# Designs tried in a protein design run: designed miniproteins, single chains, continued (3). Part 34

Each design is a single chain, and the fold is of that chain. pLDDT is the mean over its residues in the fold that is shown.

## One batch from the design tools (miniprotein)

Design m9114
Fold by ESMFold2-Fast:
Structure m9114 (fold): chain A 152 residues (1-152)
Amino acid sequence: SAARRRRAEELYREGLRAYSEEKYEEAIRLYEEAIREDPEFAEAWFNLGRVYEELGKYEEAAEAYRRAAELYPEDSPERAEALLNLGRVLLELGKYEEAVEAYERALEIDPDSVLAPEALSGIAEALEKLGKLEEAKEYRERSRKLADELSR
């Protein structure tokens, strides 16, 4: 209902305030309450992932970012950012093939974004960990070239 959606938005804003005050456990509780009111609230899932990442809880962060990516519009910059953050936490978990997939999906949405060099660098790191050294080198060179182009 409209009332549940408004309550989710209020709880989400309280969670953002708690996060800005470094009250991470309270921010988690408030985002989880917002998600209970509106399970399709993509921004609440995204920021829940961000808090878990700050706490080094990478499995929980990955699940929250995955859910956020599913809920954001298919070609949105917000989906691309959720997929990029998913790739980053999957690298921390040693899930290298899944990290490559997440970063590749982010690049498909916006290949020329300011986030694209990070995605290309993340793919290179994952490929290096998988022993694909020549492919990793190619992605690293692409990342550097794009970063140079974006800084001009």
Scores: mean pLDDT 91

Design m9115
Fold by ESMFold2-Fast:
Structure m9115 (fold): chain A 111 residues (1-111)
Amino acid sequence: DWLLTVEDVNARDEEGNTYLHLAARFGDKETVEYLVSRGADINAANKEGETPLHLAARYGDKELVEFLLSLPGVDVNAADKEGRTPLDLARERGDEEIVAVLEAAGADTAA
């Protein structure tokens, strides 16, 4: 396997997506874990203002949502350019399990 440098891991495509955005969109948890281990910005926003957590919630990958929420410094309440949070996207899907996981993480804002 080719190793990414820290500088390469946060490279953006034409849509402003990082490798972490694409891995989150496709539900590739192993690639997400690898990219995070290489210093990927877990809160990177694409041109639509979407973070990797937005994409994991939108595409319904509960294990990936739980993994991202376990990471220190994750912005659980990041809003895209339409003002939607990951929780709003999960509610739009009707994914009650992902909604519950995101609400639990958002309720822990006692700081």
Scores: mean pLDDT 79

Design m9116
Fold by ESMFold2-Fast:
Structure m9116 (fold): chain A 63 residues (1-63)
Amino acid sequence: MDFQFLNEAILQLNKMLKEGKSLRDLLKLTERYREKALSRGLYNTASILDVLSEQLRRQIERS
């Protein structure tokens, strides 16, 4: 797992939350980081981001 990459993704998502961005914008950013992680062979990090994407998707559907 690349903790530096995961930490950067989490910090950017937290920044978007503080700026009042929508859950859909957070989902799009999370999916972009997941794609980057997969392209770099960071499969454990990509798996964590996939779980986060699923949680965001469920939250959007329930809202």
Scores: mean pLDDT 81

Design m9117
Fold by ESMFold2-Fast:
Structure m9117 (fold): chain A 66 residues (1-66)
Amino acid sequence: MVEVEVVERGDEALAYITVTARNREEQERLLEQAKKELEARGYEIVDEEVHVVGNTLYAALKLKKK
């Protein structure tokens, strides 16, 4: 399961991504898909913080609007 929340502030945005999957390879695949969807929406990823706790991956992305 993948949950994505985007909070916009002017020309900047923050994306919070939660990925729950059975293995790390699937977690990474789902995170990459979420990042591509954000880029397709017109966001540029400026910074990335990732934390993994068990089968859940939490990512916080700093975005700029293109």
Scores: mean pLDDT 82

Design m9118
Fold by ESMFold2-Fast:
Structure m9118 (fold): chain A 85 residues (1-85)
Amino acid sequence: SVEELLESLSEREKRILELLAENGPLTASEIARALGLSQATVSRHLRRLEEKGLVEAREVAPGVTLYSLTELGIEVVKLLKEKEK
């Protein structure tokens, strides 16, 4: 369920999803810069979010990968924002 997916997320993963919801497709380095994290840390969290079906990765140029929310990822962010109000 969407609620079980949300409950499985770390605080950093929630911040990554919110950032992608607000700013659209971003690289791992752009996410790292925005959140004050290392690129390695962000890449590990993005991998877990991809495994959960919440984020998709698209290589747009050689060595350049953009990450964006899936439809399921958008629904998880909506629930997250409702629970934080």
Scores: mean pLDDT 86

Design m9119
Fold by ESMFold2-Fast:
Structure m9119 (fold): chain A 67 residues (1-67)
Amino acid sequence: MPSFLTPEEAELARRIVELLRERGVMSSRELAEALGVSQSTVSRLLRRLEEHGVVRRVPGRGYAVAA
């Protein structure tokens, strides 16, 4: 689990990674709807996950797992 996150953020990040592994690519809006959180919360977390190499941006589509 990413140690740069709070426990709550790490839990949300794990769920994001699970969804991206299952779906391949998802937008921040799709992740927010699936997780029941605000799009701004998901977008802020996705930026940090991208900076740490956990997820990658897919131009015009959203995000995917970096691995």
Scores: mean pLDDT 79

Design m9120
Fold by ESMFold2-Fast:
Structure m9120 (fold): chain A 73 residues (1-73)
Amino acid sequence: MKELRDRILELIGRIIALIGEIFDLERKLKEAKEAGDEETAEELEKKIKELEEERKRLMEELKKVEKELDELE
């Protein structure tokens, strides 16, 4: 049980970190677009998309681990 709880906390921590990074990149993207920096905007959009996909994968993994924990309780 503790191992699954530790895994859940690890996944939550990674998801929170990714959400923070996405938020920072979204803010930088807005600034780049307002400044007319098209190259920086394109790079930021690509990074945001990659992080969103990683966040989605981690959230799916978290749901699976949470289900396993619920079944053991």
Scores: mean pLDDT 81

Design m9121
Fold by ESMFold2-Fast:
Structure m9121 (fold): chain A 60 residues (1-60)
Amino acid sequence: SELDRQLLHAAASGDLERVRELLAQGADPRAVGAAGLTPLDLARASGHEEIAELLERAEA
C-alpha cells in the first residue's frame, strides 16, 4: 500500500515523527520493500535507533 511505501521511506530517512504518523494511520510495520527489507531493517542499517525501537514495539 501507499502507507507502507511511505513508512519504508521514513524509516530509511530517519523521520521519526513521520514514522509515528504512518503507524497511527495503519501502515504495516512488517511491510517489505522492493529490496526485500522491512522498515526495521532500514532503520537499523541507517543507525536510527529510536525508530528501530519504535518499530520493534509496533511489531509486537
Scores: mean pLDDT 83

Design m9122
Fold by ESMFold2-Fast:
Structure m9122 (fold): chain A 94 residues (1-94)
Amino acid sequence: MLSEEEKKKYEEAFKLFDKDGDGYISAKELKEFLESLGFTENLTDEVVQELIKKFDKDGDGKLDFDEFIELLNADPESFELPELQKFIELLKKI
């Protein structure tokens, strides 16, 4: 169960990804954020879409807040791409 402090951290992280404030993270927004952190090598639109599909329970091609929390709490080893593993490890420290 999330503490109030953990919930606030996830809400702040979600807001950084959700640039248009619609309450969802698109593949484009996720890719642009990762690129801003320097994760550009092997980070194709298809890889980002596959990452979203793994957590996208609604099939709308977007991540809501609950799906985003599941992404951040995912085991880094569940991602085959080393850059995504490193990204998840860094997010766990935020």
Scores: mean pLDDT 69

Design m9123
Fold by ESMFold2-Fast:
Structure m9123 (fold): chain A 62 residues (1-62)
Amino acid sequence: GKIIARALKDVETDAPAILSLKKGEIVEVLSETEDGLWLARSLETGRVGLVGSSVLEVLSVE
């Protein structure tokens, strides 16, 4: 199923592999990786990148 989560804080980064997010931005979790990093897609921007699981609040699991 799809996991939908919300960013708990702003994430500003110049790292190309990391997903920049605004607080409250909704993302779809695509994969859970090692070291607490999740591959996610922003539902607002459509961008895909790695995000720290500690920054995300899971809202729903389908």
Scores: mean pLDDT 79

Design m9124
Fold by ESMFold2-Fast:
Structure m9124 (fold): chain A 78 residues (1-78)
Amino acid sequence: DPAVEPGTELRILRLLAERGPQTASAIAEALGLSQSTTSRHLRRLEAAGLVERRGRLYSLTPAGREALAETERLLAEL
């Protein structure tokens, strides 16, 4: 989606892959984002099935891990 910041969502997926399940606040702090911006991106990623929420923690789904791996492969070919 050209209206979305694709780099921010990729950074969230990378963070979750590296550090495991994180709260929205921890993601915001790690990436230098506002809580509002972080919540909006997480909601979009959850709607896309790439991230799931368990209580206060967000984690990658199997689809999210596959999408991240595919994106990293495509970036390496550029």
Scores: mean pLDDT 80

Design m9125
Fold by ESMFold2-Fast:
Structure m9125 (fold): chain A 79 residues (1-79)
Amino acid sequence: KIEELEKKAEEENNPIFYVELGLEYYKEKDYEKAIYYFEKAAELGYAGAYFLLAEVYEKLGKKDLAKEYLKKAKELEEE
């Protein structure tokens, strides 16, 4: 359940649970909430979340923003 994932993400401060939340909302086509949770995962240091943000923005037709997030993902993976 989404509520269980939200509690685990807050309690454990683990970016993987925010990624899972974002993916659940993405499947429901709630791209606004998907972006919110992927941003939370990125804020906690998970560089892979920037690839997920790029995919969501590409689906929304925001190609320039998608390219920016893709660049961020590549830069962070080099570290």
Scores: mean pLDDT 79

Design m9126
Fold by ESMFold2-Fast:
Structure m9126 (fold): chain A 63 residues (1-63)
Amino acid sequence: GSSIKLSQEYENALKLFAIAKEEGKDVAVTLADFDPRVIEAANLSSDVKELENRLVILQLQDE
C-alpha cells in the first residue's frame, strides 16, 4: 500500500487488474482503454501492490 492517493483512473486500473488476475484474464485486454504506460506497468507487475507502486511513480512523473 502507498500513502499517496492515486487518481480515480489509476484506482479503476488497480481494481480491473485485481479482477483480471483473480479470473485468469489477459491483463492487456482488460486494461485496453487505459494509457499504454499503465498497461506496460500492469504487465510488469506480479500483484496489485506492485502495480500500485508503479502507478504512483507514473502519477508523480506526470506532475
Scores: mean pLDDT 78

Design m9127
Fold by ESMFold2-Fast:
Structure m9127 (fold): chain A 98 residues (1-98)
Amino acid sequence: SEAEEKAEEAVEEANEAGLAAIRGDAEEAEEEAEEMAEEGEEAGRAGPEEAGREATRAARAAAEAVKAGGRAGTAAAGAGGGAAAAGAGAAAVLAARA
């Protein structure tokens, strides 16, 4: 039940992000991502050990997002939304790596 609620919330977030992109908010989303990247770079300057810790946390969060998106995608397969949800999760992971 808790895993189901988490997957449902991930689907709702992915749907809202997709809707924002369709509305032309893609540029605002890109600026937000760039600000987050600069924040990460500043944390990286704190030292190699702290940079490694932040990178590990970011990788973990990305893996969890993909996992949640994958489960939501499988559950929604019958409704035809599974591929779209999984794609949104994959796009988020790629953005985190860029």
Scores: mean pLDDT 48

Design m9128
Fold by ESMFold2-Fast:
Structure m9128 (fold): chain A 89 residues (1-89)
Amino acid sequence: MELTEEDVEEIKEWFKESDKDGDGKLDYEEFKEFVKKLYKKYIPTADLNSEEIDEIAEDLFKFFDKDGDGKIDWEELLEGISEMTFYEP
């Protein structure tokens, strides 16, 4: 899977919707809501419940949060999503 222009626009809207404090970064709770939207689009057959989303979000949050500040910015998020959909270049 490749991130198309349309995919990037949609992901950016989800990021904006999840960024409730407007600082350009997602905290863990905001990131969980983002992950729910991401998985609904890319893995709609997974039918993930809240517990499964929480586990995935925790693992992804640690992976995306490269600086360990407890926040994920747009650049970190986009990079992480690209790696998540294309693990082996």
Scores: mean pLDDT 71

Design m9129
Fold by ESMFold2-Fast:
Structure m9129 (fold): chain A 68 residues (1-68)
Amino acid sequence: MEEKIKEVFNKYDKDGDGTIPTGQVGHALKSLGIQPSPLELQRLIDEVDSDGDGTIDYEEFVEMVSKL
């Protein structure tokens, strides 16, 4: 699981800076076989990206997967 999460995260980490855009999170989760509702996905993104940076890091991505 962890190894697959890292592989998917790295695939969507376009700049190699250790973050992915919030707009790509839904696609990354689908690559892991997770299909949250649009409302559920938005809620999780808003909770993780509380500062409105528009990106999430690997640790935050792992926590979102754990909550779904």
Scores: mean pLDDT 75

Design m9130
Fold by ESMFold2-Fast:
Structure m9130 (fold): chain A 76 residues (1-76)
Amino acid sequence: IDPELLKEIGRRLRELREERGLSQRELAERAGLSVTTISNLERGEILPNTAMVMQLARALGLSPAELVERLKIPHV
């Protein structure tokens, strides 16, 4: 996957988190993920897998399909 696309996905995740007034720690707690994982996702170091997409969508109050669309993930 394109490193620039990964960074853009990460930035969009950060925007969704900040729009909800959540810290990285608070998003991690709501999603059942580590703060390190949230940080890596937002920096574009890793692509979210299907389980992470489901966990993040629930934490952000979105459906998984809405999250994928908002993040512009090209394929699941």
Scores: mean pLDDT 82

Design m9131
Fold by ESMFold2-Fast:
Structure m9131 (fold): chain A 62 residues (1-62)
Amino acid sequence: FRVGDIVRALVDIPKVTEDSLALKKGELARVLEVLEGGFVRVRSLETGEEGVVPSEYLEVVA
């Protein structure tokens, strides 16, 4: 993962913390920051909301 990547959610991802983001399966987001521990901060391209998501549930598409 790199800043600026477009990623797709592989599964429905729930909001689990105040800083996390819920994504639906197939939702597209842009990577804003690569974090430690296998997390990324993303902005949803559908809602415009930002939050932290586990990178294991995402695939890079562009």
Scores: mean pLDDT 80

Design m9132
Fold by ESMFold2-Fast:
Structure m9132 (fold): chain A 92 residues (1-92)
Amino acid sequence: SEDGLTELHRAAREGDVEKVLKLIEEGADLNAQDKNGNTALHLAASSKDKSEEVRKTIELLEYYAKVKGLGDLNAKNKDGKTPEEIRKENGI
């Protein structure tokens, strides 16, 4: 997309757990960065919605990144922040 946003970025931002899982199973790139250097996990961690669905989305993305070796949990965006740092600042 023009903003570098993938469908995985959008689903993660929305806390759509089922769609995130489907996209990962279809080979979506967890390391893809938008124009601001944000991965899907960064966008989930920055969500204004502190729902259980957003928390589950974060857990799912972290699991596939770390346990399945499909992504980098320590990726920094253009502000120099990791998803974990954003999550802590956002209170999720």
Scores: mean pLDDT 84

Design m9133
Fold by ESMFold2-Fast:
Structure m9133 (fold): chain A 75 residues (1-75)
Amino acid sequence: MGEKRAKAAKDILDGSSLSRKELAEKYGLSEETVGRLIEAIGTLSGEKLKEALKKLGVPEKDRDKLAKLAEERKK
C-alpha cells in the first residue's frame, strides 16, 4: 500500500486534474489519506514534508524524490 500512496503523491505533484475522490479510487486509498497528502504537499517542504510523508505511509525511497520534486515545482 505504501507504493500506491507514493504514486498518489506523485500525481498530486504533477498537477493531476483528478479530484480527491478520483485519486482515492485510482489508488485504493481513503479520501482522508489523499486529502492529507494534498495538504502536506501544498503546505510543507524539505524535512517537514518528508516527515509528513513518512506518517502517511510513503516508502522511504520515495520520500526524498517527492520532497525534491515538490521544491522544484515551487520554484
Scores: mean pLDDT 79

Design m9134
Fold by ESMFold2-Fast:
Structure m9134 (fold): chain A 60 residues (1-60)
Amino acid sequence: MGERLRQLRETRGWSQRGLATAAGLSQGTVSNIERDRITPSQSQLERLAKALGVSVGELR
């Protein structure tokens, strides 16, 4: 999941801070999710998917 999140973010030309701001999360949270250091909550997954314009399934 983390690698897929990073790929989708990088395809849009966004920084981790940019994605975090768009999703209403901290940059540290985005970094930890992209590195598979934490498992995101359903709410965090939905916020990330909405920010990227993809379904939650696209992050898996």
Scores: mean pLDDT 83

Design m9135
Fold by ESMFold2-Fast:
Structure m9135 (fold): chain A 61 residues (1-61)
Amino acid sequence: MKVGDKVRALHDYTAKTPDELSFKKGDILTVKEIVNRNVWKVENEKGEVGYVPSVFVEKVE
């Protein structure tokens, strides 16, 4: 994984803090920052940015 990669949401997620991003299963997100193995900063198609658990997303081929 690297910044700029596209990832697909594997499950729905609801943000627990203002810094997190909510998403739905199947959403395509762009990786903006890899904080650590468990947390990535991503951007959705609407331009909203937030932190997400990396275990709920996978790289798009």
Scores: mean pLDDT 82

Design m9136
Fold by ESMFold2-Fast:
Structure m9136 (fold): chain A 60 residues (1-60)
Amino acid sequence: MEKKAVATEDYEAKTPEELSLKKGEEVTILEVIDEEWVLVKSEKTGKEGIVPRSYLEELE
């Protein structure tokens, strides 16, 4: 199930698989990879990548 989330903090990608986010950027969670990482799509850029789950607040 796809879920909307918002970045609570700036995140800078460290690898090509990761996505950089700015605080307040909205994303769609596509898949939960593990307890620390989720695959998301940025609503602003349309790019996909993994980010730390702790940097996101899931929207209702």
Scores: mean pLDDT 80

Design m9137
Fold by ESMFold2-Fast:
Structure m9137 (fold): chain A 79 residues (1-79)
Amino acid sequence: MARELLEEGKKYLEEGDYEKALEKYEEALEIARKEGDEVLEAEALENIGKVYEAMGDLEKALEYEVEAGMLLIKVGLDK
């Protein structure tokens, strides 16, 4: 389910529907956090950052990218 939401969010981001992309990624983030899936949580955070970057909100984009990167370092993965 959460992985499917990430794919839906990517589709909306590619189509330029940033509001729907954020909605799908935020749903995926909530599920990942409830399940304790830190890799999926980091992927959702990274994708939310990409939406804000596409919208020109570079400060929020950086905040989400940093949070995702720190989480991936914590779990021993680089991306």
Scores: mean pLDDT 83

Design m9138
Fold by ESMFold2-Fast:
Structure m9138 (fold): chain A 111 residues (1-111)
Amino acid sequence: MVPEEVVENAKKAGEKIDPETILDMIRSLKNVNVKDRNGNTPLHYAARLGDKELVEELLKRGADVNAKDVNGNTPLHYAAEMGHEEIVEILLKNGADPNAKDKNGLTPADL
């Protein structure tokens, strides 16, 4: 899992986010479906960041493509909101529900 604190600390240090470092962090996790305080899984972060390699790796490791955060958002909601079309297609091919509603009644297709 890549907490935003790790991303912000790397930016403050003048370091670029290294996809290999992120992948190593994800691979070191015993459970790829672990949730943070907001209900976000590693797959939610990968979809929001638009990292295709991370998304594919997490799905291969059994990540729940339809995991919901505390607001009812799935990884597909974040990919659609951020305009990551390739990530949207990958998630849909892996069984993401394009009609899943968040707490505001919005589907990924509405974003």
Scores: mean pLDDT 71

Design m9139
Fold by ESMFold2-Fast:
Structure m9139 (fold): chain A 112 residues (1-112)
Amino acid sequence: MDEVLIEFLKGKLLKIPGMTEEQAEKIARALDELLESSLSDEALRKLFNYFDKDGDGKITKEELKAVLEELLGEPVSDELVDNIIKAMDKDGDGVIDYEEFVTWLRGERGLV
């Protein structure tokens, strides 16, 4: 578990409207475990595939909501899911592709 990666991810999640500090920390820690504390292309591809249940190369609102509810152990509002998609979805198509996912997770901090 990498506290630097967890704090980085938590900081990004807290910028999403409707995200609580408790939710951000829980999600960030779960993402760190799934990434094996690495932002390598291999780790990010494995994480993307975990969210991309259909294997079509895109994360839908329904897939994102299901994974978030699994990670948090509680219901997640549609508004929060929409805000997460808007934070990552730069093309405005309402889904998250791999390039958008990688760009958001890596950010401009160069942690790798």
Scores: mean pLDDT 77

Design m9140
Fold by ESMFold2-Fast:
Structure m9140 (fold): chain A 68 residues (1-68)
Amino acid sequence: ISELERKILGTLFKENRPLSPAELAKKLGVSQSTVSRHLRKLEEKGLVERVEGGRYRITDEGLEKLRE
C-alpha cells in the first residue's frame, strides 16, 4: 500500500472510531477527494469498511497490514 494509505490506516487505528473522509483529510493535511480515492482502494482490498454516515473503519486485515 502507499504511504498515504498507511497513514489513513494508522489514523483510523489511533482514533479507534469510524472517521469521515473530511475528518481524515483534516487530520492528514490532504484534500478530501484524495482521501476518498485512497479509501476506495483500501475498501477494495478489505483493509477498511464503510459504515453508517459515509464513515470508514479499519478491519482486522487492515490492522495486520499496518503491522507490516
Scores: mean pLDDT 85

Design m9141
Fold by ESMFold2-Fast:
Structure m9141 (fold): chain A 64 residues (1-64)
Amino acid sequence: GPEIAIALHDLSDEELAANPEWLRFKKGDRLEILERLDDLVWLARSLTTGETGLVPAEYVEILE
């Protein structure tokens, strides 16, 4: 099944503007983890918007 994480923080518009490869998300959003590129950055899909992008791994928690 899909690996689902929850966003612990908002990604700010300023952070997104600094790196446009980042996924837009807000605290409490559910994200499907598609690939763990390294220990710091994962590729994810927002279950809220359907968009895909990069996520700082420290900003999300994997749901059991």
Scores: mean pLDDT 83

Design m9142
Fold by ESMFold2-Fast:
Structure m9142 (fold): chain A 102 residues (1-102)
Amino acid sequence: DLLEKRNELYKDGAEAGNSTAQEIYGQMLYDGQGIKDLKEAAKYFEQAANQGNSRAQTNLGNMYYNGIGVPQNVDKAREYYTQAANQGDERGRQNLEKLEQE
């Protein structure tokens, strides 16, 4: 299956510490393309976010804000949205603004 081989390729890259592969594989786990695991998605987004990947920072912020794959934590969501916004991620900036206005 080509999808299985693609999933394994991104998983291998993510396990090797590649931040782009960690973000992509995290998104695949989140979207559930045959491999849905929300807790594992959060872990890979965290690894990518800690390497400065702004998309992973925004995605992890969303997971903390909504309590998806992790316990809900609005303060952590704010921290990750702020990191993404500081790097120019528009989604992170917009989500931070909405969170601050409630």
Scores: mean pLDDT 84

Design m9143
Fold by ESMFold2-Fast:
Structure m9143 (fold): chain A 68 residues (1-68)
Amino acid sequence: PKTIVIPEEEREARTEELLAELSRLAPEEWVQQLRDRIAAARAAGDVEAYDRELVGLYTRVQHLKAQA
């Protein structure tokens, strides 16, 4: 999937859910780095970059689950 369309309100909730899932599968330091990148994308006001980070987060969580 190249694009993901999520309402802004839902994006925040979805981001927290995915970060919580990632924290079960990855070290806290790695999760914090990803939080920082997402926060930077938000601060830049770049919706495309924010969506890209969410897709990356989702893909990473799915990859880690597949390896388990």
Scores: mean pLDDT 71

Design m9144
Fold by ESMFold2-Fast:
Order: sequence, then C-alpha cells, then structure tokens
Structure m9144 (fold): chain A 159 residues (1-159)
Amino acid sequence: MKIVIVIGGSVSEGLTPELDENGHELFWPEEETAASLLGKKLKERLGIEVVNLGGAYFSPENEVQVEELKEKVKELVENDKNVVMIVIIVSAPADDPERQERTRALAEELGAELEKELGLPVLVINALDYVEPINNSYFSKEELEKLAEEIFKEVEKKL
C-alpha cells in the first residue's frame, strides 16, 4: 500500500491553547490532528497510508531534531519501498514575522535535502498560508480540518 510520510510540529500533533488542571499542555484527540485527518482523506480517496514522524515540539530551527528526523525518514524509506512522498508541515507564532520567514526557509532547505537524498517528492506546507491560528500558535479543530483538506489537494496534484 502506498505511504506518505508526515513531518510536523504542534500543528500535526494537534497541540491546543488549553492547559489541564495541573498546567500541562492539552492535545486534540489523535484522530482530530492535521496528520490523522490528512491520513483519513488519503486512505479513503487514494488508498494511501500516512506515517506521522513529527512531534509536538518539532522545529526546523532545532538541528538535533532535524538530524534525528532525517535518520528516521531514511530508515523508513529504506525498509519500505512503498513510500511515495514526504509532507513537511510547519508553523511559527503569527505575531513573529521574522520567525515565520526563518521557519519557512529552514523547512524548504530540509525539504530540498530530503528530495535530493531520497529521490522522493517533498511537499513543504506552512500552516499559516492556509489557516489562521486562534492564539498566535494554536489551531481550532475546524482550522485543522481545513488545513488537512488543502494539504490533501496539494498531495493529489503531485501523485
């Protein structure tokens, strides 16, 4: 069965603006994340599975996380010849334009390196180009559903 790899931070993992009674970060249910909503659409319409290799704190500014992620992507592509595409989902605080530009540029650089090394199409998505955050860095369920629909359309154009 064909596989799409998703790499993403808080947006792909569904981090919420809410905290629990102890001040811990809350997440949307796994099935309501941008990666899972995309995976459902790709599976139902194209028979493609999604493997999410992201984590809530993934940043393309963190060289250690970038190298650990590159190695996981390589290992998966070497072990499964059904990998057909990589999708990188990034976001930065909506009130920090310099960080948005830097996060985008580093994600595009990472995308170009992975495309060159693996010979697979890479799609880089800045979430802020498609959806507005509720609190500078967090997305509603409706915005994650919209983001997953826009990413689906871009994936469908490249496959």
Scores: mean pLDDT 90

Design m9145
Fold by ESMFold2-Fast:
Structure m9145 (fold): chain A 65 residues (1-65)
Amino acid sequence: NEKLKEKIRDAIEGKPISEEEMEEIGRYLLEKGLIDESVLNIPNKDLRFAEIVAALMENREKILE
């Protein structure tokens, strides 16, 4: 999905991302097997989003192609 890849690029570049967009990115990473479901179950939103961004940075070549 091109629109989702644009959001992922923005997140990797440190641009402001909405909470809904970050949750959507997290679900995408789970679908691709790039994070554990436990990441999406982190109760603290800021910590959850930090883990999502870390996974994006580690897997940027696989995601952006």
Scores: mean pLDDT 79

Design m9146
Fold by ESMFold2-Fast:
Structure m9146 (fold): chain A 61 residues (1-61)
Amino acid sequence: LVGKTVRATKTVKSDAPFILSFEEGDLLEVLKELNDEWWLVKSLKTGEEGYVGKSILEVIE
């Protein structure tokens, strides 16, 4: 899934370091699949990078 675009299925607000905050419907690029729970992604809206739980992401391309 590296290099693919995914969509956030819900809004996440986090003040934790390395965890990405985003809104439902935001588009993210998968940079790295860290493990079965967490992916490193980049927000296409803000350019910010961080970790997201993969269960809330929908692959669109």
Scores: mean pLDDT 79

Design m9147
Fold by ESMFold2-Fast:
Structure m9147 (fold): chain A 66 residues (1-66)
Amino acid sequence: TAALGALWRRARRARGLSQAELARAAGVSPATVSAIEAGRRTPSAEQARAIGAVVALPPEEFLAWR
């Protein structure tokens, strides 16, 4: 979870997005984004796909860090 959160955080920063902006674009709550980046929550497969699409990472690369 922590490794997945770190990958998400790096991808978000590379796109110049805040946690709130990523959350709105991916259709998840800002609290969910914060929890995943902090390693406190594992995203569902649907959430991982939606987030990957926003940050332009392929879902396989994102899920490989689970």
Scores: mean pLDDT 71

Design m9148
Fold by ESMFold2-Fast:
Structure m9148 (fold): chain A 97 residues (1-97)
Amino acid sequence: SEEELLKKIEELGKKAIEAVKKKDVEKAVEYLEEMAKLVKEALKEENKEFRKKVIELAKKYIVEILEAAKNLSEEDFAKVREKLKEIQKYVDELEKK
């Protein structure tokens, strides 16, 4: 359901922030990859209101995770940033619909 998808994106965003703060980069990347898949799935949805909620939620967590990631090593920051770029790509595609 749409509500379940939004809740899962929010849960993954929160888990990614916690993983980044703990410097568990492998877990952060796993959560971000799962989030990217869910945001990509929203591209199949015709409901404009639902797509707007996915966009806003993804943008919120991209910003918050990027800020938390500033405390990582340069190499680990780059790994997290690349996954955030993938999520942003799907957000941009959603905004064009």
Scores: mean pLDDT 87

